# Designed miniproteins, single chains, continued (4): the designs that were tried, part 58

Each design is a single chain, and the fold is of that chain. pLDDT is the mean over its residues in the fold that is shown.

## One batch from the design tools (miniprotein)

Design m13974
Fold by ESMFold2-Fast:
Structure m13974 (fold): chain A 72 residues (1-72)
Amino acid sequence: EPETYTVPSSNPGLQRLYDKLKAGAETITFIGKNGKKVTVPSSDPRLQAFVEALEAGAETITFTVTDDGITV
């Protein structure tokens, strides 16, 4: 079963991820459950949804951690 985590938008890890995407990172690498590395393009709809949620003023972001990586 996927584990879900809700973190405030002020979380330093979320801000770092947002900064990387805004700085023009072409890919983002997530460490999933059991240490699996998943690399996704910055154009991935999940990453776009994350950026849009933060820019829309979302107070919290919910992540789903799976064996294949992290989904927002």
Scores: mean pLDDT 68

Design m13975
Fold by ESMFold2-Fast:
Structure m13975 (fold): chain A 55 residues (1-55)
Amino acid sequence: SEEEKRQKLLEGLESQIKFLQEQVEKNKESDPGLAALLQEALDEKQAELERLKAS
């Protein structure tokens, strides 16, 4: 169903967001440049999640 497809997309985005949050924390002291790029990716995925929730 469309609800099942939507649920899979939401779960996928939430998993990606969690992964990116963990990677930012791991890299913020040792590789600030990588941490900044990961933060940008995190912000984009959070925006995608908000758009899906608003639809």
Scores: mean pLDDT 84

Design m13976
Fold by ESMFold2-Fast:
Structure m13976 (fold): chain A 85 residues (1-85)
Amino acid sequence: SLKRLKEILGEKNIANAKKLGYSQEELEKIAEELERGEEELAEALARRLGVAPETARRRLRALRAGGADPALEAAARELEAELLA
């Protein structure tokens, strides 16, 4: 499911997460939660970033398409860790 992970998380995020000790199974679980919870995730990210939910959702989709958004990546990563804890 490497293609699915790239579509959801992005190739750079997968490489960076693996360097940080995340397993393939952990990344697949995170990707499933991101995909299923996109609306709620976008709202939570919007609150953390101080932007509108629609803006956060657009930025999330751009990131998944291979765009760079370090602030969104950091916020999403922190939120995923909290949701998986």
Scores: mean pLDDT 71

Design m13977
Fold by ESMFold2-Fast:
Structure m13977 (fold): chain A 81 residues (1-81)
Amino acid sequence: SVAITPDLHVYSIEGEYKSEANRKQAEEIKEKLKEEAVDFTFRGNAVTLLFRESNKEKVLELIEKLAEQLKDVRIREIEIK
């Protein structure tokens, strides 16, 4: 019997690439994010990912690395039930 619902997180990351070189680095980071995510969606320059609490530290590290490739970066955490 499990009384606690597993924690799931949804993050949206959007921003413009600093350069073509940064875009290529961002693509590599996105592939690593896909490995850690339960679900991953990419549209234009926005990434939305769903991941488990157990992967949070690794996912946040990768989000930080992705943010370094972007200018005017917007990171949003969306809580779900």
Scores: mean pLDDT 76

Design m13978
Fold by ESMFold2-Fast:
Formats: sequence, structure tokens, C-alpha cells
Structure m13978 (fold): chain A 76 residues (1-76)
Amino acid sequence: SPLDALLAEMRERMPADLYAAFEALVRVELDPSASQAEREAARDRLAELVRKLPPEQQRLLQELLARIGREIAREL
């Protein structure tokens, strides 16, 4: 699917720890048993890793996330 292709591109172009944090955030957000504290911790972890990226990679990540969001909205 187009979404799978975008997730593959993100995995290939982003640092492995950032992609792992993104996967962890998605897992926690989709888990109905996850606490608010676990959701906040996952969001904070991803945000911290994003802040450590060079500006060019931050821009690329924002573009990839926007494209992922549009594909999710299209399939709803």
C-alpha cells in the first residue's frame, strides 16, 4: 500500500532509534490499556529524538509525517 511504502521510506531515511521510538508511539496509541503516562512518555521520547536531528532531517521527517497523515486520512 502507499502507507507501507512511506513507512519503509521513513525506516530507511531516519535514524534507527527515531524509527523505533515512532513504532513504540504508534503501538502505545493503538493500545487501549496504555496509561496516559505511557502515552506521554512515548510522545516525549519521540520529541526528544526529533530535537536532536540535524535541521535537514527534521524537515524530511515533517514531510514524511505529513504524507503518512494524508494516506491515513485517505483510507478512513
Scores: mean pLDDT 83

Design m13979
Fold by ESMFold2-Fast:
Structure m13979 (fold): chain A 98 residues (1-98)
Amino acid sequence: KKEIEENHKLAVAAYFRLKKSDLAEFDKHYEETLEYLKSINSKLGFGLQLDIASLIAAAKVLIKRGDYERAKELLDRAIRVAEEHNEKDLVEYIKSLL
């Protein structure tokens, strides 16, 4: 599981062309989001939890960079996944990030 998490995290970071200076912050937000999902007792499957964590972590980095348009696209995608799985608390959390 740890190896799958690391590979998924690196793939998302590469996809969004995150710079080395952004990677530590991305890692922090990714781990914080996984802990948040655990704290709300999320019923999402493991793969979807990794997807949500990666989207939110990348969006938080983009917000800090001032790239609100791309951040919104990622958060909208995360909201859609959360809504499709009836995760209301997660939807509200994601909406609060903009």
Scores: mean pLDDT 76

Design m13980
Fold by ESMFold2-Fast:
Structure m13980 (fold): chain A 79 residues (1-79)
Amino acid sequence: MEEKRRAVAEILREAAAREPNPAAAQVLRDAADYIDRASDLSEEELRRVVEGAAALARQFGADPAHVEETLRRALEAIE
């Protein structure tokens, strides 16, 4: 589980670094930081955090295609 959490947090941080919208980038960074600190997250909880962060980033103006690719990569790291 630790490896999955680390991989997901890394994917979200990489996406945040490439995100031109500062509010959307902050959402992705906050989600990554939360995942790193929450060592007791289940696989299902990890999926929900990722899906929620992706949806919120889109609402703040992130490119839908970029968010979808980030979500896909993060979910693959969990499965």
Scores: mean pLDDT 84

Design m13981
Fold by ESMFold2-Fast:
Structure m13981 (fold): chain A 97 residues (1-97)
Amino acid sequence: MYAGYASEARKLALEGGTVEDVVEAITKALKAGQEEGLTEETASVVGTIVELAARKLGASVEELGKMVLEGARREGLSEETIELIEKALEDAKKKVS
């Protein structure tokens, strides 16, 4: 489930989907990932997708990351899941710099 939604988010980023479509797909992936037991390794996939989407769609990693975190909080994801995502996004930001 998580892998399928993450793959869809990556496809949307590569094929010129909107920022909103990518964020929605990532949010669905994270909700499924939380239910499946999200790890630091699986959360890093979200960081990679956010980096890719920022480059392809002309958004910043910081801006797109904030939208992802807002979506995750709106869906009621746990603080533990949010912390894993925040770390993945910080790692993605460092890679772009």
Scores: mean pLDDT 79

Design m13982
Fold by ESMFold2-Fast:
Structure m13982 (fold): chain A 95 residues (1-95)
Amino acid sequence: MAEVEALLAEAQKKVDEALKILEEKLGPEEVRKLLAELAPLGEELVARAETARSLEEAAALQAETLRRLADALEPIAPEAAEKLREAADLLERIV
């Protein structure tokens, strides 16, 4: 596998683990409310990523948003925040 593909797959796995922790801790309804409150941050990232000229630029923008989401989640679910930061670290290795 290409190193970039492996890093993207591992980052996605960390995001999935963060979502699982949130659902187990808060329940699906509370996670839905939380994601709705964070939707403007996600929409900003998608818009910025669509203007990216390279995979590396897109990965850097995704890492920035995952760190912002982690900061927002840390008071609620620090374990989920840690997984999002791990995903961001993996994305920042794409060069």
Scores: mean pLDDT 72

Design m13983
Fold by ESMFold2-Fast:
Structure m13983 (fold): chain A 87 residues (1-87)
Amino acid sequence: SDEEAAKEARLGAEGAKRGAELVKEAKKMGEGPVSAQRYTGGALLVIGGVVTAGLAVRRAPDSEEARRGLEEAIRAAKEAGLNVEPF
C-alpha cells in the first residue's frame, strides 16, 4: 500500500541519515582502523537506506511521500560524499 511504502521509504531515509553521520564522524577522527571501520559501516547503512527507499518508490511510484523519502536518503548520501543512485 502507499502507506506502507511511505513508511518503508521513511525508514530508508532515517537509515541513510544515520549512516551519513557515522561517515562524518569517521572523517573527523582522522585516518586509522577505528575510523576506517566506522566509515565502512556508515557507507553500508547509507547504501542500504537508499536501496530500501528506492524499492519503496518502485512499489508505489505515485506516492509523493515515498518519493520524498528517497530524495532525503539520496541527499544524506551526497552530504556524506557518497554518490548512490537506485536504478
Scores: mean pLDDT 84

Design m13984
Fold by ESMFold2-Fast:
Structure m13984 (fold): chain A 64 residues (1-64)
Amino acid sequence: MKPVKDPISGDEITDPEGVEALEKARALAEGSDKEITLPSKDKIVAKSGDELAKKMRDIGEGKK
């Protein structure tokens, strides 16, 4: 599995839990209502994939 970037810290994630959480979040952005925990321990709750994708982007940009 390739390392992925943490949208909050911007660092590459090398631990398996962090990689799985971020990949799951990206898959859920395609249209699932899910609660996910990011590698930085923040939770994201979204009603749609579009909302989830926006929240992840906002977190990566340092917005709340």
Scores: mean pLDDT 57

Design m13985
Fold by ESMFold2-Fast:
Structure m13985 (fold): chain A 70 residues (1-70)
Amino acid sequence: SDADFEKQIEELRERMKTASVDELREISDQLRQIQSQTTNPKLKLEAGILEGVARIKIAVLKLVDENLKK
């Protein structure tokens, strides 16, 4: 349902704040799945924007990998 997708997007948005590169890849994949499964154009757009943000964060973190590795 739309409510379930909204909740999932919110949870993924929160996870992105502290996510590692591997976690951001998982988040990106989940956002792509939401885009494929929802028929709501607003949710598709929101998930698409967040997927783009996750991909940018992955690229940035790879450039500064000393801050990413534990």
Scores: mean pLDDT 82

Design m13986
Fold by ESMFold2-Fast:
Structure m13986 (fold): chain A 65 residues (1-65)
Amino acid sequence: MLSEEQLKRMAEREAKYYGKDFEEALELGRRINEGGLSESGEITREIGEKLREIGDEFEAELKKE
C-alpha cells in the first residue's frame, strides 16, 4: 500500500524530470493505493504497468540527463 508520502515522492520525481504531471502522478499513486485496498486485480495491474513504464522512462532519462 502506498502512503501519502510515497505518492508525493513519486509525483515530485516525475514532475522534476517531466517538468509537469505532478497532479497526474499523484492521481496515479492514489489509484494504486485504492486498487491495493480494493484488491482489484485488473485495475492494479493496469496501474502497475503504467508505473513500471514511468519507472523505465525515469531511469532512461536519468542515464541520459
Scores: mean pLDDT 59

Design m13987
Fold by ESMFold2-Fast:
Structure m13987 (fold): chain A 84 residues (1-84)
Amino acid sequence: METEELKERAIGALLRSLAELRRAIEAGDAPEAVKEELLARLDELEARARELAAKELSMEELEKELKRLTAEALALAREAAPYL
């Protein structure tokens, strides 16, 4: 149950962070076309996080995939930052 508890907490936190980023992008100063691009990439990250939630993974595999998703989410946030 250790991996499942970590997975639920970590993915839940990631999804909440992505929802907050979505709201910030929607409210930000980016041109409409840029907003659509950023939101499409955000949708892809949310889909991947939900796919990860459905997988049965070892702790090591979970950490690796969470690290990857977190890095990609941070990269998206940094790219969006000039418009926020």
Scores: mean pLDDT 82

Design m13988
Fold by ESMFold2-Fast:
Structure m13988 (fold): chain A 87 residues (1-87)
Amino acid sequence: SELDEVEELIARLQAMAKDPEAFSLEEQREALRRAIEVAERHGLLSPEALARWRELLATLEDLSLEERQELVGEAGKVLLAGKSRLE
């Protein structure tokens, strides 16, 4: 179900925020891409916030470790808060 997939994605984003060096850049990019799709589909973010997340995703390789941690952490929090709308 989408709920099960979102729960797995939240756990993965939280793990990435805790230990970003344990995950490849491509794994982080894919998790963030999926998070953006879920957030857009369920209206979890404003259009401005979605545009910002897409810009950060497009420049992921140029982000510092701290900036990537912040982004995946925020994505996980947004999906966790929005989970109640999927149940």
Scores: mean pLDDT 84

Design m13989
Fold by ESMFold2-Fast:
Structure m13989 (fold): chain A 130 residues (1-130)
Amino acid sequence: NEEMRELLLRIAEKFEEEGNLELAEIAREAARQGLSLEELLERLQEKFPDWSRIGFIVRVLEALGYSREEIVEKIAEYLRRLGLSDRLVEKFRELTKNLSFEEISVIASALEYLLLEGAPEEHIERLLND
């Protein structure tokens, strides 16, 4: 898929511009192999296991020039699909207004973990209350 290859190459170029040479190399290799965006995220998580899948999603979207608001909305929709209630999705949006992308990645990763583990809503809400 030429469109996917061009997307992955743009991601690689942005990582290189930011000095993330290893991330750039992984993205270029993914483009050469004809991988999807999902497969790129899997490769990045494999090489950097301390980073969550959400952490790489945030970095990729930021590298592609998506706004803070667009990135937050994409993360919020992903969390909603995992079972986060509309009330807690709105709370997450409010919380992210003054956070860095790194902080957003950490919080969203913790939310993803709790949702995948089937944690009660009360435990998830406590995380968002800090």
Scores: mean pLDDT 77

Design m13990
Fold by ESMFold2-Fast:
Order: structure tokens, then C-alpha cells, then sequence
Structure m13990 (fold): chain A 113 residues (1-113)
């Protein structure tokens, strides 16, 4: 539900921006929460571009990190035979299918805005 997704995204944002908890608690819509995630991803754009990652992949990475999927793991960046870098969340060895599905669903909700 929109209310459940909003609550999950607000909890994720509190992990990403611990100093912003009061501002995050004031968020009342998925659009506002999604806009903040996009703003954080845009702030990382130069770093992500240097790694060959798109803005969409940066959003997926931030959501996955906030849900704890990246705890204790190196960034899940794979290189193909040409040296091109790709983000592969579904290849995280300790992530359950349910955790990956939740991360992808929340990232998709952000990408709708």
C-alpha cells in the first residue's frame, strides 16, 4: 500500500540521513519521500558517473544500502569483458529474494516521480 511504502521509505531515509530525522518525519507523501531520495542520488551523480552507473542505478543502490542489503559487502559492481561497470543487486550473496524484491519495489516507486 502507499502508506506502507511511505513508512518503509521514510525509515530508509532516516538510515541515509540520520541528522535529518525531524525533517523526514514531517514527510506526508510518497512524492516528497521519492524527491528526497532523488536529491540524494543527484548529489552522488559525479561519483556514480565515474563508476559508469546511471542515476537510476544510484537510486537502487541508495535504497538497497538503506535496507541493509550492503552491510558488510563491497559495492556490488561487476565489470563485463569490455571493462564496463554494472550494478547487480540480485547477485548479493546474503540478500534474500524477498529483500531484493522489496528494494527493487521501493526504488521503482521513487523512479515514478
Amino acid sequence: SDEEDLQLLKEALKVLVPSGREKIDSIRSLEEAAQLVRTLAEGMRDVMSSLGLSLDEAIRLLVAAALGLLEGVRFPILRDHRGVQHLRLNELPEASPEQVELAERLAERVLEY
Scores: mean pLDDT 71

Design m13991
Fold by ESMFold2-Fast:
Structure m13991 (fold): chain A 106 residues (1-106)
Amino acid sequence: SMAEEKKEAEEALLEAKAYVEALKELKDKLDIGDPTELLEKLEVRLEQIERLIREGRYKEARQEAEELIQRLEDFAKKALTPEEQAEFEKTKAEKLEELRAERAAE
C-alpha cells in the first residue's frame, strides 16, 4: 500500500539521518581529515530525500536513502579501523533510537 511505501521511505530516511548525525558527532575522533564538504553534501542529499517524501515519491525516496546508507557504510569500511567502525555503528544505532523517539512524540 502507499502507506507502507511511505513508512518504508520514512524509516530509510531516519537511518540515513542517523548515519549522518553519527558522523557529525564522531568527526573529531575518527581522524578522517576535514569532513566539512562531505557533511554539506550529505545534508543536501537528506533534504532531497525529505522533498521526495513530501512529494509522495516514496519508492524514489527509499532508493535514494538506501543508496546514501550504502555510501556511508562503504566510506566507513574504507576510512575507519575496525574499532572506529564499531563505534560508528554504535553511535548510529543510538542516533536512530533518538530520531524514532522524536518522531513518535509528534
Scores: mean pLDDT 86

Design m13992
Fold by ESMFold2-Fast:
Structure m13992 (fold): chain A 109 residues (1-109)
Amino acid sequence: SKDDLISKVREVLSEIHEILVEMEKEALAKGDKETLLKVIFIESEVTSLSMLIHVSIKSNTLTEDQLRKILTILKKILDLIKEAKRDPSKIDEVYEEILKYNKEIIKIV
């Protein structure tokens, strides 16, 4: 159902946020200012995307097909963020891919 898809979209966005917060804490604990700054840039992009998605959900303008496409892209973003947490050397590549997925979601809504 549409409500099930909305719930799943919110769950994936919440998981993304939780992982980014943990990455910030790890970078702070290690004194890794370079990684911390890069995590903050990713958090900024994800926050903007989350706001766009939440406004679109609230306006009830999204079809079930559009929600499925958004969910698929968000799961790809989640996998990229998990990869960056495991290997911070990939964080710049992950940031560039998130910017591409942000543009894809903007085209859907």
Scores: mean pLDDT 90

Design m13993
Fold by ESMFold2-Fast:
Structure m13993 (fold): chain A 76 residues (1-76)
Amino acid sequence: MSVPQQVGRVLRAMGELIAQGKSLDDILKSMEPYVKELIEKGVPEEEARDIALEKAATIAELMLQGVPYAEAVAKA
């Protein structure tokens, strides 16, 4: 899957969460530490960002379905 397609998924899901009055702060705060953790484990920066973007999209989509943040993070 191309990075632009993943970005489109994240933006759409996040936009819908904002429209529903939900905060994105938890999703955004989890992404930077996750990218850093992957890089520290030897994953290249570009690949780490792609993995984090897929995780962010999954978390946002699960939250739109009514899954709590902590459970969404565990499933993603």
Scores: mean pLDDT 72

Design m13994
Fold by ESMFold2-Fast:
Formats: structure tokens, C-alpha cells, sequence
Structure m13994 (fold): chain A 77 residues (1-77)
């Protein structure tokens, strides 16, 4: 089901955001532009996942969350 796929993606976004935050903690100096960008993307993803009141809003949050998550992953590499 499409709805289940979106729920799974949101859950994955939360898990990956937590993993990325763990990696960010490893960076002693996060004053770099890359470190700040990654942290910002993770924060946005978490906010969107939490702000899912209904289906339409959830769909938009999911799309943006997935994009931010992918960006955060790439930025952390």
C-alpha cells in the first residue's frame, strides 16, 4: 500500500537522522560549513516527521524529509 510505503519512509528518515546525528557528534569542530549544513538538514527532517497531522501534510513532509535525508547523507560522506 502507498500509505504503508510512506510510513516506512518516515520511520527510515527518523532512524537515518539519528544515525547522522551520531556521526555529527564525532566531528569535534562542527563550525565548518559542511557540518552545519548536515545538522540543519537533520533538524528539518525531524521537524517534518513530527509535524504530520494529516495525510496531505504527511505526504509533503515525507517528500521533503526524504530529500533532506539524502542530502544529509551525501554531505556527511
Amino acid sequence: SLERVKEEALKKAEEIAAEAEKKMKELKDDETERGKAGKKAIEELKKLAEEVPDREAGNEALELGLKNLTKAEEELK
Scores: mean pLDDT 60

Design m13995
Fold by ESMFold2-Fast:
Structure m13995 (fold): chain A 60 residues (1-60)
Amino acid sequence: SERERRERERELLRRAEGYRRAAEQQLENAKKSDPQMKENLELGAEASRRLAERLEEEAR
């Protein structure tokens, strides 16, 4: 139903928001990290961002 569809979309968007927030935190931490840790945090942020993008596409 339309209502169940909307609920599913909202749930996907909520999860995507969580991943976007995680990516932002990882990027913020990367600014204050040594080069080795910075690379790991940037890769983690990229992975989190890709998960958020995927969930946002699924919500459409």
Scores: mean pLDDT 86

Design m13996
Fold by ESMFold2-Fast:
Structure m13996 (fold): chain A 96 residues (1-96)
Amino acid sequence: EIEEIKKEFLEQLERATELYQKDKEVAEKALSRAAMASPGEAAMAMLYFTQSVRNGADAYKDKAIAALEKMSVEVGKQFVENMKAAVELGEKELEA
């Protein structure tokens, strides 16, 4: 479901932004891991997601969402799952 994918995407964006504010190095590693795991169709969404995390600009967030909406549901789910896994691992690395 696209609305659930968008909701989870926004939750992961908030988590990634918080991680970046706490530890830039850990956050950059998480973003890199997610980018490498993402399908080619998600490349632009990944780029805009990363820029949104780095500088918090709403314009990049909006572009990332627009790119996500252009994907198939399957690709969008995979992209968000990759973001979630990478952010969760980064958060655990920060706690360890």
Scores: mean pLDDT 79

Design m13997
Fold by ESMFold2-Fast:
Structure m13997 (fold): chain A 87 residues (1-87)
Amino acid sequence: DKLWDSEGVRLMQKKVEEIVRRLLELARNGSPEEELERLIEEGRKFMKEFEELSKHQPDIIKPFVEEMKEKLERAVREAREIAEKQR
């Protein structure tokens, strides 16, 4: 179950940061495009679930969700750029 206090927010941030780290690692290691796309899909599904859970929380959580979405999408863009340069 998700905790939407400062601890819950911190745990969700750690999850996104781990996905970001894994995306960049897969791209740098020349992993198959299918593996990269699967992790991107996993991260985006996680963000959708996080957004749905946050709908019942105060407005203060919305900027955090938006920042984490931008962080994930920047990592996706960077990972794809790294993978393209490895071709």
Scores: mean pLDDT 75

Design m13998
Fold by ESMFold2-Fast:
Structure m13998 (fold): chain A 63 residues (1-63)
Amino acid sequence: MLDKKVLEQQRDSVIKTMDDILKKIKEKKPELTEDYQKWKDTVIKGMDEVIKTGKKKQVVLSS
């Protein structure tokens, strides 16, 4: 998963999978719905940041 395009595709897949799991949680353990949604949101946000910035800490204009 070095290519940004592959990373974006994986992120999309992860989001879809998480959404599916959320549906199951709502049916099995609705009390965890909010907690899971919070976690899902955090994961998605983290992935989005990595994809967008490419972790600039690793790239500092090395000349």
Scores: mean pLDDT 71

Design m13999
Fold by ESMFold2-Fast:
Formats: sequence, C-alpha cells, structure tokens
Structure m13999 (fold): chain A 109 residues (1-109)
Amino acid sequence: SLTPEQQAALDELVAEFKKKIDEIVEKYKRGEMTLEEAISELVKAVDETAERLIERFKDLTPEQRARAAGLFARRVLKYLDENYPDLPKELRDAITEALARAVQRAAEA
C-alpha cells in the first residue's frame, strides 16, 4: 500500500484531473469544442498528469509507480462512470487507452 504522504499526493493529482475532465467535458457539451478536440485535450491532460505522477513518485520502484498510476486510472474511470455515463464511446475509449499508456509509462520510468 501507499504511505499517507503518497496517498495524499495521489488524491491531489486525482482531484486536479477531475477538474480538467469537468472543464473539457462541459466545453464539449456547450458546443465550444468538437469531439475530436475534446479527445485531444483529455489525452493531453492524461499525458501531462502521468508526467507529474512520475515526478512525484520518482523515488518509488517501477512496480510501485505502476501501482500508483493504476490506482489513478481506476479512480478516474470510476469518476467518469458516476458523473458522465452518457459520454460518447470514442471519447471514453480514448481516455481509457491514454490511462493504460500512462500506467505503462510509469512502470518504465
């Protein structure tokens, strides 16, 4: 399991990413961006958050970083299921794939 300090860092990253999801999805729903633009922005946000997660957990083993990234991914997907069940499949699939790549990147860093 993660230490209390590591859990707090993960909670912070999850909270920040939820705000980015809310902002991008609401812009998409208002017609302020296309589906393709929303996918691009959310994938970019996953990639940027993965970089921050790797930096925050750089002193952990690759296996521990992969576990932290996996917990992040699980919490994000649960948030989408609970708050945005009607998202286009293409957008949900793109986020799911980006999160899977983030877990792999954390393990390799």
Scores: mean pLDDT 87

Design m14000
Fold by ESMFold2-Fast:
Structure m14000 (fold): chain A 104 residues (1-104)
Amino acid sequence: DEAVKKALEEWEKEAKEYEEWLKANPEASEAEKLEKAIEALKKAKEYAEKLGAEEVAKLAELLIEGEKLGLEVEKKGEAAIPEANARLKELAPETKAAIDKIEA
């Protein structure tokens, strides 16, 4: 599927830009790193949606939700961990299903 291929190529570009940002900002807090990761994933999702690559867009959405849970833990501390873990367990089967569809 050309749409899936193009969406994944754009995802790789966003991932590379995130990696370069991390190298340029070694003093960045964990919260800042998570916020930047969410920004990169949102761009990948938007591009996938424009192409009609629904499986790639769904995977990006699931990963954004995971990163947002991590950001919540960073901002609220240990009290947020049980809720985050419960939601991550709920997201895991959907993430696997999205990956399986992309690899098909």
Scores: mean pLDDT 83

Design m14001
Fold by ESMFold2-Fast:
Structure m14001 (fold): chain A 99 residues (1-99)
Amino acid sequence: SARLEAERRVLTEAVQLYLDEMRAGSTVGQAIDKVEEKVRELAEKLGFTPEEEKRILEASIEVAFLLLLGASKDEIKKVLLDKLGLTEEQADAVIERVS
């Protein structure tokens, strides 16, 4: 659906932003603040509900932490499917983009 594709795009940008901030030497708190602002801006532009915004934000932070910890693709995919209801193909696209 167009909604799930929009959620996938926002999630991908949020995860990438977190990883880029951490690589640039930001603290965890600074990286989270940047991600929260980015998700809020995109949620407003795309017409997400507050519940959708919160789910995307929480999933983005969890996926970013798992990537930094060297978690398996299967563990990351499970978060994307269970928390956001993404398809296997959408989850794979996120992982490919942020890896």
Scores: mean pLDDT 83

Design m14002
Fold by ESMFold2-Fast:
Structure m14002 (fold): chain A 88 residues (1-88)
Amino acid sequence: MEAVSYAQKALDAARAGNIEEAKKYIEKARSLLPQADGTERLAVEALIAATEAMIKAIESGDLDKVPEVAREAALRAGGTTAEQFLAA
C-alpha cells in the first residue's frame, strides 16, 4: 500500500476522533516515505502535518480551529499538495 494511502487513513482516523489509530497510520506512512517520489513525498508530508495539527487541536479541545490548523500545517509541509488534503 502506498504511503499516501496510510496518510489519508491517518487523517480519517483523526477526524473520527480515533487518535491512537491515526498515530499508527502516521507511523506507517513515515516508514514508506523514503520510497516515495517527490510528488508523493510532499503529499504524504502535507497529510501527516495536517493530521498531527488536527490531533493537537482535538487534544486541546479547540475543535473550532481544527480545519484552519490542519490547512495551515498542510500548506507549510506540502505547498502545492494542499489540494490533496482538501480532496480527502
Scores: mean pLDDT 70

Design m14003
Fold by ESMFold2-Fast:
Structure m14003 (fold): chain A 83 residues (1-83)
Amino acid sequence: NPEFEEAVAALRADADARTLELLDRLEELAEKYKDNKEIMDAITSAVLSALEARRAGASVEDVGALLEIFLETFEEVERRRQS
């Protein structure tokens, strides 16, 4: 997904160590769910929203917090779905 890859690359360019770790986790999820369009669209939207917030002046720490909230929410939803 070129849009996802470009957005991740842009966020990596000025990311702190925590945000880089969160972006690595998002890339792992994107590889795991590459054949699931609904999940890939959600992951892409989350990354694009974080990039838009950063371009609008959100701090690196705020971007990290947004990505963490998405990952925690996604993991909780998937855990409940599989139970």
Scores: mean pLDDT 83

Design m14004
Fold by ESMFold2-Fast:
Structure m14004 (fold): chain A 84 residues (1-84)
Amino acid sequence: PEELKKRYEKAVEEAHKVSVEEITQARKDGEQRVADLKAAGATPEQIAEARREYRKRIVELMNKTAELVSEAKKLRDEYKKAEA
């Protein structure tokens, strides 16, 4: 049971880190890239492409968060059964 509990806690912590820290940082980096392109006189097409790239990164991180949450729920169920 203790091993499952540790895995569950680690999965929750990793999901929180990805959803709070990594997604926030990716948004900041993406918005900064867009701002830099606008300041440099980039075309609307170049700006749209930069937005697509960082949105793709955000979606990847959101998918990773969903996978970690799913794993955490599975580990929680296993931990609950082992503690019975």
Scores: mean pLDDT 81

Design m14005
Fold by ESMFold2-Fast:
Structure m14005 (fold): chain A 63 residues (1-63)
Amino acid sequence: LSMSKDEFLSFFSSDTFGWNRVPKSRFYEAIFDKKLFDEDSILTTIPGGTREDAQLVVEAIKK
C-alpha cells in the first residue's frame, strides 16, 4: 500500500465523500487489516458510500 495516513484521512474531511461520517476505525480494519481492496467488498462491508467513492479509495490505495 502506497497511500499515506494523511492522504487517507483527507477523504474523511471532504463533505462530498459519502463515507465521511463512518468511523475511521471501520475503514482501517476493512482496508488495512482485512485487506478488502475491491469496490464491491468495501461497499458491502461499509455501506453509505457510492461506487465512485469506493473506486477512489481503491485507486488511491493501489498507487
Scores: mean pLDDT 61

Design m14006
Fold by ESMFold2-Fast:
Structure m14006 (fold): chain A 90 residues (1-90)
Amino acid sequence: MEQQIIDLLEQAVRLAEQSGTREAAELALEGARYALTNLQDASLESIQRLIGLALRAIGLVLDAADRPAPPEVLAQLEGLLQQIQQIIQQ
């Protein structure tokens, strides 16, 4: 369900911009994982939107050096970022 994934990623972006990197990281991880799982069946327009939001959410969380997310979550987000970038290049 594309809208639920979009809502999760938009909430992750909002939280990352406002305060809690930990909550933002958890939502970004969940949203990005769901986005990747649903890319195969999504339209090109939906893929572009989901990828754009996932990249933004992950980027904001990874850039939050002053209040880093747990190392395990950061490692998973970096892995997802690489997978998303590979899909864009294909």
Scores: mean pLDDT 72

Design m14007
Fold by ESMFold2-Fast:
Structure m14007 (fold): chain A 94 residues (1-94)
Amino acid sequence: STAEEREFMAKAAPLVEKLTEPLGNVETLEQAVEVLVKLAEILGAPEELIKKLKENTTIEVLEELKEWLKKLNTPLALYALYLIELIIKKLKAE
């Protein structure tokens, strides 16, 4: 992981506590993907990108969603970016 990724995860940690209860648990890969899909829909992500995410959660699709989310400046977008990093880490551990 890069220094930027580590710094970003540390900044996102306070949001995890506040958003886990209303949005759902993210302990498993399946749970994290379900919450990420809900966040993408709430934030108004392109339908085609949401479909790709639902059909097959790949690192490539997650990186595409990450680039779109980086254009947003909201706490929900920051939490979605945190979940993408968490999901990528879980996928690489398999």
Scores: mean pLDDT 75

